# Designed miniproteins, single chains, part 73

Each design is a single chain, and the fold is of that chain. pLDDT is the mean over its residues in the fold that is shown.

## One batch from the design tools (miniprotein)

Design m2520
Fold by ESMFold2-Fast:
Structure m2520 (fold): chain A 60 residues (1-60)
Amino acid sequence: EEKEQALKSAKLLVEDMKKRGFPKETMEAMKEAFLRHLAERFSPEFVEEIQKLIDEELEK
């Protein structure tokens, strides 16, 4: 399922950003680029779900 892969990719993105300790501005740019790619393949509703997941994980 493509949505399952997108969820796994989002989790890996958050883990990578936290591991590397990127500045907030860099993390926001990486998040926006990732969500932009998802928007080409998935519904707006699913993209918003992934955005919320990333935002929640990045906050702590």
Scores: mean pLDDT 79

Design m2521
Fold by ESMFold2-Fast:
Structure m2521 (fold): chain A 78 residues (1-78)
Amino acid sequence: MEELKAELDNLRKKLKEMEQTGDKSEEFHSLIEMGYAMLKGTQNALKQGHYEEARKLLEEAKDLFSVAEALLRETQKQ
């Protein structure tokens, strides 16, 4: 339970940082919005004691964040 809350908070912080840095493409913006929706779903699941559902949503959110980070890197040329 506490582990899931810590991950939720960490992902929320990362998402906010990505939003501040990479608000440049429509695709990236859509991924950020989906991320927030998933985190909200996770928080609701945790509030209701649905820990298994919360775990699944966090796992999906992590996958989404990986895609968002890859897209952010693609739009930021080295």
Scores: mean pLDDT 75

Design m2522
Fold by ESMFold2-Fast:
Structure m2522 (fold): chain A 84 residues (1-84)
Amino acid sequence: MPSVREALEAALREAGASEEQIEEALRILEEALRRIGEITGEDLSVENTDEEVIEAIKAASEEKREEALRVLGEAQRRIAEIVA
């Protein structure tokens, strides 16, 4: 299973993103995963798989899950804006 980094890099390269756009997207995602880790109490980074990130969020309380999903959604929106 690819890490979040590997999956994002592959998807963005296939979409025709520049290396600068890929680097910025990875910075946004790394910051978001660090914050989600702080919210959930797990050590999360772009080296984790999507399943590991999802399981960490699912294991959190309802309030923490909602906050983590909000952080993730904001990061996904910002990444989409960079590559649009």
Scores: mean pLDDT 83

Design m2523
Fold by ESMFold2-Fast:
Structure m2523 (fold): chain A 70 residues (1-70)
Amino acid sequence: SAFLERLRTSRSLEDAERLLLYALLRNIGPQELLDQMLALAREAGKRGARELDDEMLAVKQQMVELVEAA
């Protein structure tokens, strides 16, 4: 998917939130990883962040791999 390929290289918080929504709608687990990404995205949003930090990028990479494997 061209969309998933874009998400692999994106540092955007908005793109990470779209990936999280995609995983949630398709019931792609583990749930603990989804909860971790949701918590990080909410915290970043409260701080006005528009880009992912290194911790969020690592979680995003794991989510992309799970979505590709599903």
Scores: mean pLDDT 76

Design m2524
Fold by ESMFold2-Fast:
Structure m2524 (fold): chain A 85 residues (1-85)
Amino acid sequence: SVLTDEQLKALVERLGEDAVRQMVINTANQLPGLIDAAVAAGDQDLLRRLIDAADSNIAMAKYLGMDDTAKKMQENRDRLRRALA
């Protein structure tokens, strides 16, 4: 499920902006490898969970103004959708 603006704000207030930015960057960097592994394994449940993770991280990246990271995550989300088709 996509995080709401209220949930995004609460996460940043609880964890700190720098920590949240680093988590988003780490997720964006790890996603391609996780997608490759899930596709190779035929793991449809993992592919669906990775879409949810991508959607939440895209919402956070946009909330924090991390537009380049959000674009990279959107490209990975599009790849996940193609793998599930």
Scores: mean pLDDT 86

Design m2525
Fold by ESMFold2-Fast:
Structure m2525 (fold): chain A 93 residues (1-93)
Amino acid sequence: SDKEEALEELKFLEEVEKEFEPLEPKELLEKTKELIKNTDDPRKQVLIARAGLNVLSRRLAEDPENEEVREAREELEKLLEELEKELAKKEEE
């Protein structure tokens, strides 16, 4: 089921990205943090952070001088790094 799990993770990522697309950078960052707090699955926490980072990175690629997008992206990148470290600790059995 590695293929099935990868497809389900991709679908989840795409669904979260669609929810984030209409949001302003600060709202996207806050919603990302809220969704992470409301989820106890560390894998889903990482996917939520990746979804937000993907949306912000795409916006920054379209407008590299957007300070608000850059700031939100940097904060979300730090959050993702922290979540990935926590996930790694829990999977190091």
Scores: mean pLDDT 83

Design m2526
Fold by ESMFold2-Fast:
Structure m2526 (fold): chain A 74 residues (1-74)
Amino acid sequence: EEEKEREKERKVTEHVREEAEKIKEIYEKYGRMPALHIDTLALGISKEEAEKLAEKLEKEKKKPVEIIEHEVEA
């Protein structure tokens, strides 16, 4: 099962990478650049994995990364 965790981490990284390229083009055209969003529920990863990905992506791409967690406020 740990191999599945690394596979998901890799898929999330690739997805965010491609989205980052699109965001960069939008920024150059419109002059604004939204942060990268990692949705843990949509990707089916844990928030701890999302944190590791955010740190890794921030070092590699040096872009702000936002982690979106969907939890009901009890």
Scores: mean pLDDT 57

Design m2527
Fold by ESMFold2-Fast:
Structure m2527 (fold): chain A 63 residues (1-63)
Amino acid sequence: IVITENKELGVLAVTQDVDVYIDGEFKGTIKAGSSASFKLEEGKHLIELKVGDEVVYKEEVEV
């Protein structure tokens, strides 16, 4: 995960489609080789990336 702009979370999917969850809410699927940006509210947020039913990335971020 790369933060690209103020209060935006950039996510790059490299080899597999990934499902993006922010604060337990499904935000969308990013296809392999694609990226997406998400606006976050100020404060702490839990970011999870899933491939199928497996959590492949989990991190708390503060914006």
Scores: mean pLDDT 71

Design m2528
Fold by ESMFold2-Fast:
Structure m2528 (fold): chain A 74 residues (1-74)
Amino acid sequence: SEVEELLEQFRAGLDELAAAVAAGDLAKAAALDAALMPIFKKLQELIAKNKDEEAKKRLREILAEHGARVEAAL
């Protein structure tokens, strides 16, 4: 589904973002963040439109994993 494809893209992009932050590459981190914003907005739109509680849970898990990775890098 479109939601599953966007969740996969978002997770992969956040993994790259966390790696850029860990490397201290702030320019790359900013570019990745900008590229991920439209994916995140589309995910929120589709989850809200479809009332997809499973996708919402998966998105929360992805964000929690990213936050933990960034904290570990600091």
Scores: mean pLDDT 83

Design m2529
Fold by ESMFold2-Fast:
Structure m2529 (fold): chain A 81 residues (1-81)
Amino acid sequence: SLLEKMLELMKKLEWSEEELELLRELYRLEEEGASAEEYRRLVERFAGEPLPGDLTAEDVKRNARDVLEALKKALENPELL
């Protein structure tokens, strides 16, 4: 699966187990079509603190989706890493 390929790539880049778990959860939210608020709550939970007040839930969802898309593109061309 795409998630398994992303996790394998991130393990090779020495991401922590906590970072890998965050990636799994972000991928799940994207697959489920989750709300922007669910993305914000997930990121705040892993950060252990509230996000900056100028960062909206929609910004968090967009940023998370951009990261997932970048990882997908990196799997197609490792030189982009």
Scores: mean pLDDT 78

Design m2530
Fold by ESMFold2-Fast:
Structure m2530 (fold): chain A 95 residues (1-95)
Amino acid sequence: SPLLEQLERLIAQMILARRTLSPRDTLRITVDILRQVAELLRDVDPEMAERLRELAREGERLLNDPNASDMELIKQVERGLKAMLEAGDRLDKKL
C-alpha cells in the first residue's frame, strides 16, 4: 500500500531523528510528522487521525514549555512513535 509505505518512511525518519538530534529537535520533527499523518488518515481512520492530532497538540505544548526536561521531551517522542506504529498496524489490517 502506498499509504503504508509512506507511514513506514515517516516512522524511519522519526527513529533517525531520535538517534541523531537533540530531544527538542526530535520532538519538533515528531509533531510535524504526527500532523502530516493525521491529515493523511483523516478519511481512512478518523479515530486514529484525531489521536495523532491530540499527540501533536501535547507535543507542541511541551515544546512551548521552557522548563520541559529532556526526559519529558523524549517520553513524548516515544508516545508519538508508539502511536505511529499502531497507525501502521491498523492501516495494514484495513488494506
Scores: mean pLDDT 88

Design m2531
Fold by ESMFold2-Fast:
Order: C-alpha cells, then sequence, then structure tokens
Structure m2531 (fold): chain A 62 residues (1-62)
C-alpha cells in the first residue's frame, strides 16, 4: 500500500540500506512484531545492530 512504500523509502534514505533490506525489516516486524530483537534483524538483513535498533524505533514512532 501507499504507506508501506513510503516507509521503505524512508528506511533507505535514513539508514542507507537497500530496498530489499528495508522490505525484509518490514516483513520481519509484521511477522514477529516490534518485540523482535535488533540482533535478529541485523543477522537477517546484514545491517548493523545499531541501525536495526534505530529502524525499530523509527517504525514504532509511525
Amino acid sequence: DEKREEIIKLLQEKFGISREQAEEILELVEKEGLTIRPEVLAERTGISREKAAEALLFIKSL
């Protein structure tokens, strides 16, 4: 949907990640919820733990 595409673009711009990484973050959050650990996101997407934690906080703020 329109909001999903906007979030993907914002994640790419803010964190310097690929579209595939941004989509995987959203998919994991949708599946596991916001309780997913930053370490798990980092392992699955290849981004740093710090960026994973910041991305989770960003999504939570939406």
Scores: mean pLDDT 81

Design m2532
Fold by ESMFold2-Fast:
Structure m2532 (fold): chain A 79 residues (1-79)
Amino acid sequence: MEPQDPSIAPEQQQRLLELGEKAEKANLSSDEFIELLVKETGIDRAWIDELRAVAAAPSRSAEERARGLEIQREIFERL
């Protein structure tokens, strides 16, 4: 069965894990981790802020979920 997580390539998953470990070792806050993602991927900070807003919502519309997935895909493609 296909995983419930976004369909990311093994290399992208490995890079995400390495980035997460790097952030944890550096004791980065959530905001500092987002800045690291922006620097690493070159993605617009506004897109990350939009993704955070979608993730923080108590309920998400189908449109908001689709938008969040598009932003996540863009981040993974740039990793």
Scores: mean pLDDT 69

Design m2533
Fold by ESMFold2-Fast:
Structure m2533 (fold): chain A 51 residues (1-51)
Amino acid sequence: SPYVDVDYESPMRKGDLMDIAERLGLATRGELRGFPDADALATWLGERYGG
């Protein structure tokens, strides 16, 4: 699907995704902080590491 359901808790969700990505060694906190919201970060993670 070209669209995904947007989480209204985006700021908190972004923090959770940042913690997971940092813990998995996918990126540094500083790089992850550059994403504007959780959806952008989730999309990036999916493209780079999901397939």
Scores: mean pLDDT 67

Design m2534
Fold by ESMFold2-Fast:
Structure m2534 (fold): chain A 92 residues (1-92)
Amino acid sequence: SERERLRALLEELREALARAEEARAAGDEAAFREAVLEAQRKVAELFALPDEEVLIEAARELARIEGERLGLSEEEREEFEREAVEAIREEA
């Protein structure tokens, strides 16, 4: 299922981002770079999914993850998610 793959990729992305944060806090630059590269690979896999509705869900979840990482307010996160979804719909 494309939705099962979306869920798995999002979980792997969150894990990679958590490892990046831990490595940054520890001053481990090599581990940080490795985790960031893994996160970038997961993002690429998410946007390679062929189903438009799954891509919209991926865009929304990626915006949420990035908003949390950037420390955006709840209102800023909602707008960021809205803009990400709109961008996918305009390209579809």
Scores: mean pLDDT 77

Design m2535
Fold by ESMFold2-Fast:
Structure m2535 (fold): chain A 98 residues (1-98)
Amino acid sequence: SRLEKVEKVLEVLKEKLKEVEENKETLDVPEGSSEEEKVAIVIQSAALEVEGKDPEAALKKLAEAKNTKIKKLKPEESKEILKKAIEELEKAVEEELK
């Protein structure tokens, strides 16, 4: 079910948010990514993780395709991007349940 997949992705995103809040981890994105691109990349990385694929390898390929480097986001920005990603997916779930 698409709903079951989205719920699993939400759980991964919520776990990542907790890790960032505890200063254990931050998000990696290609340098020069827009805020919309950062949100999309984070959702895609969580989805790849749920599917048992390698999100780090996918991120590296994306950075190479853009002729740029991978950049670690600050904890504050990482929290903002994760909260926005969670909100987008929660809205998608709510829309599916209508």
Scores: mean pLDDT 83

Design m2536
Fold by ESMFold2-Fast:
Structure m2536 (fold): chain A 89 residues (1-89)
Amino acid sequence: SSAEEQRKKLIEDLKAKIKQLLKAWENFASLTPAQRAQVQQIIDQLRQAKKENPDIFNEAVDEVAKELGLSPYTILFRIMALEEDLRLA
């Protein structure tokens, strides 16, 4: 159905954003000011997605965690650490 297609598209878009944040977390010290601004925008978009559709957000986190062999909690803690690094920079 079109609703299932929209759901899958949203999950894939969120997964791509989560993976971008994980790479930014790993390479934070090498990010330019412009890249840090883009990372903050992605964090804000994920925060909004979680507020609007927490079930879809959680499914995206779970799928990325499964693909990377990590726990969902590890993904969330790395994103939180990245948010703190951006706040302190």
Scores: mean pLDDT 89

Design m2537
Fold by ESMFold2-Fast:
Structure m2537 (fold): chain A 81 residues (1-81)
Amino acid sequence: AEEEAASGAAAAIMGGDETRDLVYQRSGEGGKAAVDYGRAQGTADGKELGRIALEKSGEEGAKRMQEAVRAAGPTGPPAGF
């Protein structure tokens, strides 16, 4: 779903090189587009990145991105606010 894609994309960009590379390879075109966009724009806005992944390769691409991030391990938990 969109929220899952957004979470996965944000974790991929914020998680560091290994997580990003794993997601890049395993998430397909939508995940690659989201990661590339986030890096180019300097953003880890999960909702925006998830939307890009969803639009580029549909819900399947978004789900694959989420699973790739889960396999690599999550970005550190939000520090709480």
Scores: mean pLDDT 58

Design m2538
Fold by ESMFold2-Fast:
Structure m2538 (fold): chain A 112 residues (1-112)
Amino acid sequence: MRAELEARLREAFDRAVAIVETTDDDEEAYRRSARVFFDALLPPFLAAKSPEEKVALMRFADAAFDRWLAASPLSERQKRILRRAFAVALTAAALVAIGEEIDKELAEKKAS
């Protein structure tokens, strides 16, 4: 259900916010936040059955993140770290899911 996805993404967002609030090193904050977002995004991308479902998932996640980030009382520095972390994680999760789909199709054709 979409509500379960939103709850999972919100938990990841709250964890990432805690990371950027408690971490003074921008690269450490970025790396840790990117990992949190990636781990939350990858399972729903792997579960998506079509390219259209993957695109809808990307749009939903991006819109939810933008809304939560805009409402968050974070500094512009912290917001930049989170935007970078989320963008990289979202792209990576989508690419991994597409790669797995391509590999499965190629294996099927090779097996004859």
Scores: mean pLDDT 83

Design m2539
Fold by ESMFold2-Fast:
Order: sequence, then C-alpha cells, then structure tokens
Structure m2539 (fold): chain A 94 residues (1-94)
Amino acid sequence: ITAPAAGTELTLDQLAALLVPETSSNPVESEVGARLRAIGIQIEAELTGADVEVRLVPATETSSVNAPPGALIGEVTFIPHPVKRPPRIVAVAA
C-alpha cells in the first residue's frame, strides 16, 4: 500500500491505518488500539483548536507507540491555530 501524498487530508480510518505498526504480532488488537488513538487525537485537536500533521517516520525507543525501532509509524504533531475552525488531519512528507 502506497503512503498517502504529502498535504492529503486524512479521514479517521486513514489516520488509524498510519498508527498501526507493520510488525504487529496482534493485528486486530493493534488496529483497535490505533483507532482509539486516532479518536483521541481528533478530540484533542477539537478541544485545543489545532490541526494535526502526520508524518511516517521510523520508530525510536522514545516513540509514543508500542513499536520496534525502525518500524514505520505515524508521528503526530499538533499545530495550534489562532482562528477557531474545524481541525484538519493531514499527511506530511517524512
């Protein structure tokens, strides 16, 4: 599956897919966990008035996701907005 193009606005399902590590030993549990994380990210963005940028990066030991080092994961960044508007979730280049 090809990674989404930089600047593409993501649905919650697409965000959840980017949060599932490729090396997961329990893909169903990892998918459910990723969906819960995606929902939490959207709620936080709504509450803070921030957009969300998702970059595919190799996992490190300090990553917020439970993935082995080197697995591609979605790194999430919250970008605060001075203007109140619905939050956007967008893919960005690594």
Scores: mean pLDDT 62

Design m2540
Fold by ESMFold2-Fast:
Structure m2540 (fold): chain A 63 residues (1-63)
Amino acid sequence: SSKQEEATRILREGLLAGRSFSDIVKEIAEKLGISQEEAEKLAEAALTPELQETARRTVPPRG
């Protein structure tokens, strides 16, 4: 769906910009006018092994 494509773009751009996954999910929810639960599902569906690797390098693990 168009929402999945938009969420994937926001996720990729956010991770490359060093934003946290939680902040990106909130941004997806706000920009697409959907619930945080739906935004989280779209973001998780967009998380490829490559994007997970990028998140590890860009955003340090929170203890």
Scores: mean pLDDT 74

Design m2541
Fold by ESMFold2-Fast:
Structure m2541 (fold): chain A 78 residues (1-78)
Amino acid sequence: MIEEALEELSKVAPEPYVKAVRAAAEKYVKENASEDELTLAAARALAKALGLPEPADDVAAARAKMKEMMQALRDAMA
């Protein structure tokens, strides 16, 4: 669920990154997009905000990249 994912992100990421991911997700929610499309949009928005390469059009790769980015943010805050 996108709101829970955004809350978890807000615990480990600075506000500008959370805002970028939320804006991307809200755009797709308004278009009645699938959960997979929201996942791709969120992962790309976070990667772009962090200055990292955007994941390919592969939902599994996007989920793996999101998990990796979230872990890197947690490690940076430890």
Scores: mean pLDDT 71

Design m2542
Fold by ESMFold2-Fast:
Structure m2542 (fold): chain A 108 residues (1-108)
Amino acid sequence: ELPEMSREERLEKMKKKLREEAEKVIKEAEEKGIKLLEAKLEELKPGEYKFTVEIEDESRGGVKTKVEITLKDGVEVDVKFESDKPMTKEELEFIGALFTLMRIEKEE
């Protein structure tokens, strides 16, 4: 059978699916009262990026969580968590979805 898509086209299709799934997770988390306070992706040096997210969960009385993830050559090498309380599954999924979106846009 004819190969209808190149490997690069398949990767772009997967990225689109990941983006759509991430956007859905973000929307569901926002509907549950999770607010984004800060999200940034910074290039520290070539091949090294720092992702920073700070959220507030209004459903839990305004619990704030800050996460910093450092990537080197597309691999997570350092993760820092600052939170007044243990993260919920919804908070973790929200942060993961934001990270996925930012990484797709930056493309390492």
Scores: mean pLDDT 74

Design m2543
Fold by ESMFold2-Fast:
Structure m2543 (fold): chain A 82 residues (1-82)
Amino acid sequence: MDVEESKEALREVLKKVYGEDTPEEELEKYLEKVLAVQQELLDRQKAAYEAGDEAEIAKLKALGQELSKLSDEERVKRLIEM
């Protein structure tokens, strides 16, 4: 899957959020955090569907809808805050 393309896109969004002159080491730290949170949400979704946990599925679906309404910059900030 397009993991490398996603990383490039995230780097550009992070530069817009934290500044173009953000240290590369700090930018990479934010990138890793965003990717880790995204993976955690995917793992939670998979587990909830496998278990038939309707309450957790509903919560994740609502979160996904909220995130989809945000700009790329706002979404990245939200994921980092999680």
Scores: mean pLDDT 78

Design m2544
Fold by ESMFold2-Fast:
Structure m2544 (fold): chain A 91 residues (1-91)
Amino acid sequence: KVDVTVTVTLKLTGVKDGSVIKIKVVVRDAATGKLLAYQVETKTVKAGETVTVTVTIRNVEPGSTLVVEVKAYDKKTGKLVASKTVTFTVT
């Protein structure tokens, strides 16, 4: 078993200076769909800002394929302002 740290960079679109965004990170096992990690954070951002999000997934079996889904929402409007999905196999 290994701990895996994943860093994901999001370019925000359609946000204004001083907007508060909610960033949700969901990590699942690709084979089973099992939830492995869930992280929520809130940030105040500027228009056109790039945000970096880091999540640590603990006790992962080597050879597992992980799906990391990151979604950022404008807290005032609830609109999706950025999303990225990364799939990788743990070595």
Scores: mean pLDDT 82

Design m2545
Fold by ESMFold2-Fast:
Structure m2545 (fold): chain A 70 residues (1-70)
Amino acid sequence: SKLEKLKKLYEQETAAIRDARVEIDRLNAEAKANPEKKGELDFQRKVWEIVLGAEEYARELIKKKIEELE
């Protein structure tokens, strides 16, 4: 059903959000350990923060659609 497909997408977005948070934490830890690489790592972190924001927004849209169909 459409509802089952949306629930799968919600789970996929939840996984993507977890992965993005793990990468942000990893980049922050690496920047702390290697200050000489901070500029490069800060850029990568900003990209992952944009990805995280987009995935969180997508998950909220999916959640609202699931609630409408229940």
Scores: mean pLDDT 87

Design m2546
Fold by ESMFold2-Fast:
Structure m2546 (fold): chain A 72 residues (1-72)
Amino acid sequence: SELQERLSEAVRKTREAIAAGDKEKTREYVEEIDELLKSLPDDSGAWRAAADGYAFLGDEEKAEKYRELAEK
């Protein structure tokens, strides 16, 4: 589906931005994951990517939210 393709791309881009140390791009892409997850809540890979992205940005509240979702 279009949403699933967008989510997969956002996950990949978030991980690439984290690896590059790019906080601006990490914020853009992790916020896209957050928005897409409102329509596609059952994706453990996306939850892990969101947790990693928000942790990298210092947003511990959102990082913990997604970490808990990924670990259940």
Scores: mean pLDDT 84

Design m2547
Fold by ESMFold2-Fast:
Structure m2547 (fold): chain A 69 residues (1-69)
Amino acid sequence: MPVVLILTLEDGSDVEKAAKVLKEAGAEDVFGDPERGIVVALFSSRETAEKGLEAVREAGIKVKDVRIL
């Protein structure tokens, strides 16, 4: 089932880096809002979304809040 991953980052300057990491992890679409520190990514499955989240954390990006819908 397709899912939406919503990340709130501690630093909005990391939004572009997080968006790139999520695209490389297989996100079908990614939207970033650097002013709010929010990244929204569409994945084909929960498993791919969880791998995307792991890739963001492995890239050293500090994540304040996570939602998977």
Scores: mean pLDDT 86

Design m2548
Fold by ESMFold2-Fast:
Formats: sequence, C-alpha cells, structure tokens
Structure m2548 (fold): chain A 81 residues (1-81)
Amino acid sequence: SPELEEKIERFKKFLEFTRGKAPEQLTVDELVKVTGLSREEAEKVLELYRDYKPDIEIMEEVFGLPKEEAERIVKEYYKEH
C-alpha cells in the first residue's frame, strides 16, 4: 500500500542517516528533517537507538511495520549496501 511504502522509505532514510554515527551524535531536529517523522516519533526513535535496540524494534514501534516486514527490509538494505 502507499502508506506502507512511505513508512519503508522513511525507515530507509533513517538507516542511511544513522550509518556510521553513534547514538550520541543524533538529534531530534535532524531526525524530523531527514525522515519526516513527528517530533514525538523522532524522540521515540532516539530513545530506542540510544538503548541499542535493533533496527527491527525501531521499525515496529515507530514506523508501525510488522516484525516480518521489518526483518525483510533490514536484510535487503544491508544486501544492497
């Protein structure tokens, strides 16, 4: 669906933006600008990321993707990059 595709696209932007950065180098304002998430959603992303939660948990909790879809997207992203 278009909504699912938009969620996937936002998460891919998150993965690209966070690549090579420590959690401490990320800000809410930058995440909002890069991903188009709300401020509250971006704050949740930083909380999960600073807690060293896997990308799959971030996809589920913030981007609303099912675990199976999240796992597939992460696998494909690392396969392509």
Scores: mean pLDDT 72

Design m2549
Fold by ESMFold2-Fast:
Structure m2549 (fold): chain A 68 residues (1-68)
Amino acid sequence: SAAIEEEARRMLEGAAEALRTLPPHIAEPLIVKELGEVVGEEVAREVVRLLRQGDFEAALALLIKALE
């Protein structure tokens, strides 16, 4: 749904911003904690991995699927 896509994009943009602005040793645990509370820790870690590879589309698709 459009609402799920919007929420996934909002979460993903926040995670990407944290990775750009914070040191990795702070950003990665923070993202895993915050996303993990919504989608689970394993999915949150995979989102971080995809974002680090620059694969924003794969990270977005994973979050949308996890929120359904």
Scores: mean pLDDT 86

Design m2550
Fold by ESMFold2-Fast:
Structure m2550 (fold): chain A 80 residues (1-80)
Amino acid sequence: MEELRKKKLEAHKLALKARETIEKYKNKEIEKILQEIEKLVTEYDDLLIEGKLTEEKAKEFLERLDELMKKLEEEIKKAE
């Protein structure tokens, strides 16, 4: 659980850098990945609020978030 919270914080920091990159370079792919990350975080928060979040679901969200963050970092590097 704490590990996912830490990843969410890392994702937030990366999102700030991504928004700056979008502003400078108008990269549509970065925008798309950022939207996918925001959707995933919203789905996680909804499950947490509803009391439906299991340890297995939290692990799945961690893995998916990590994959999206890696894709976002790659696209930011390409835009720079």
Scores: mean pLDDT 76

Design m2551
Fold by ESMFold2-Fast:
Structure m2551 (fold): chain A 82 residues (1-82)
Amino acid sequence: GSGLFDKPYEEITAEDVRKFFEENNLPIPSDAALEAMARFARGEATLEDARILVEELKLPLSPEAVLRLPSFEDLLVLLLTV
């Protein structure tokens, strides 16, 4: 399947995001970044959440560009391929 989680993105929690980082051998970010990613997955992300993600995850995008990503999966692909 094309999904990167065991459940729909609309149901993702910060704990699910933490588990994703652990299972992919990625450094676990702060609780604030995990919560911001969970809100992004659920389509609830704010510009403040995007700013947290850019700073913490060192994303090569502006906060506004993060909010304009087509899906949460596009954010996950950036984390796995950079």
Scores: mean pLDDT 78

Design m2552
Fold by ESMFold2-Fast:
Structure m2552 (fold): chain A 64 residues (1-64)
Amino acid sequence: VVEEVQKALELLREGKWDEAEKIFDKIRDKLTPEQRLAVSELFAAIRGGLPLDEVDVPEELRVK
């Protein structure tokens, strides 16, 4: 799960948000409710026109 989250965050950073969303969807059942909500809000913002270079990674998705 951690490796998949890291890869998805790297894809977001590269502007490949569609590929990142697919990874999060595949691991959705392995995420906490807080992480699922954070992912949903993040991609809603991206679809709403938030520039990817201005995207703040939610704390729930940050790798320690």
Scores: mean pLDDT 71

Design m2553
Fold by ESMFold2-Fast:
Structure m2553 (fold): chain A 87 residues (1-87)
Amino acid sequence: MEALLREAAARLAAAVAAGDEEAIRAVREELAAALDVPVAAGVLPDQETLDELRAELEKARAEGYRIIVAEAALPDGSTVVVVAYEP
C-alpha cells in the first residue's frame, strides 16, 4: 500500500503542476478503485502546515491507528499529501 500511495502522490503532483485536470481525475479514480480503505488527498500550501499534519499523523499512529502517508513536492513549494487509514 505505501508504494501505491507514493506512486499516486507523485502522479497527482505531476498532474497538478501541469494543470492537467483529466490526469488529476484519473489518479483520484484509480486510487479510489484500488483501495478499500478511507483515503484523503490534498495540497498543503507551506512547510508549517505540512509539519502540523505530520505531527497529528504521528500522534494517531502512537494511539494505535495504522496510517500510511505519501508526500510529493510541487514546484511552487506546496506539497501533495495522500493519507490512507487502515482499520
Scores: mean pLDDT 76

Design m2554
Fold by ESMFold2-Fast:
Structure m2554 (fold): chain A 54 residues (1-54)
Amino acid sequence: MESVERARELARKMMQDPSTDPRTIAQEIADILDEVAKSIDEWFRKEQEKKLKQ
């Protein structure tokens, strides 16, 4: 999932660039959260499909 890769990249940036602007980090976190929310929705839909196949 793309969101996982972005989370890793953000973590890497935070570790390498401690001077990274907090506002920029907040914006990237917001974007990642949006993607995570969509991924979670998709995951729940798949989980419902699995339950249907009980």
Scores: mean pLDDT 70

Design m2555
Fold by ESMFold2-Fast:
Formats: sequence, C-alpha cells, structure tokens
Structure m2555 (fold): chain A 72 residues (1-72)
Amino acid sequence: HMEKVIEETKKKADELLKAIRDAQPPREEYRRVLHRAGKGLREIQNAKTVEEAKKKGESLLADLEAEVARLR
C-alpha cells in the first residue's frame, strides 16, 4: 500500500523536522534541511513502486535522524 508508506514517512519526517526546529539551528542550516526534506518527500510521492517509496523514505528518515543527532 503506497499511500500508507507515504503517510507513515511524512509523519516520521514531520516529527524529526519538529525536533530539528526545536533545537533552534542557525537559519541557513534549517533552510537546507527543509529543502532536502521537501525534495525527499517529493521523490517518495513520485515513486513507482512500494519498495522504491520505502527505500527512499528510509534514506530521507536516516538523513533527518543524522541531523537531529548532530544538533544534540
């Protein structure tokens, strides 16, 4: 179910973006993170298979998790 994968990824990405925002990074860094997240979410939305959407989602979430870890 591709819609479910996209919804779950968006929910997790939103939670990670909230954590990044709450850490109050410099404006330039947060802007770059938002740009990467937007691109990643668009790629997931354009995925042709559930497997592709899941793989792209995992990559995006890993990137955002690394950003959260860096800010801690």
Scores: mean pLDDT 82

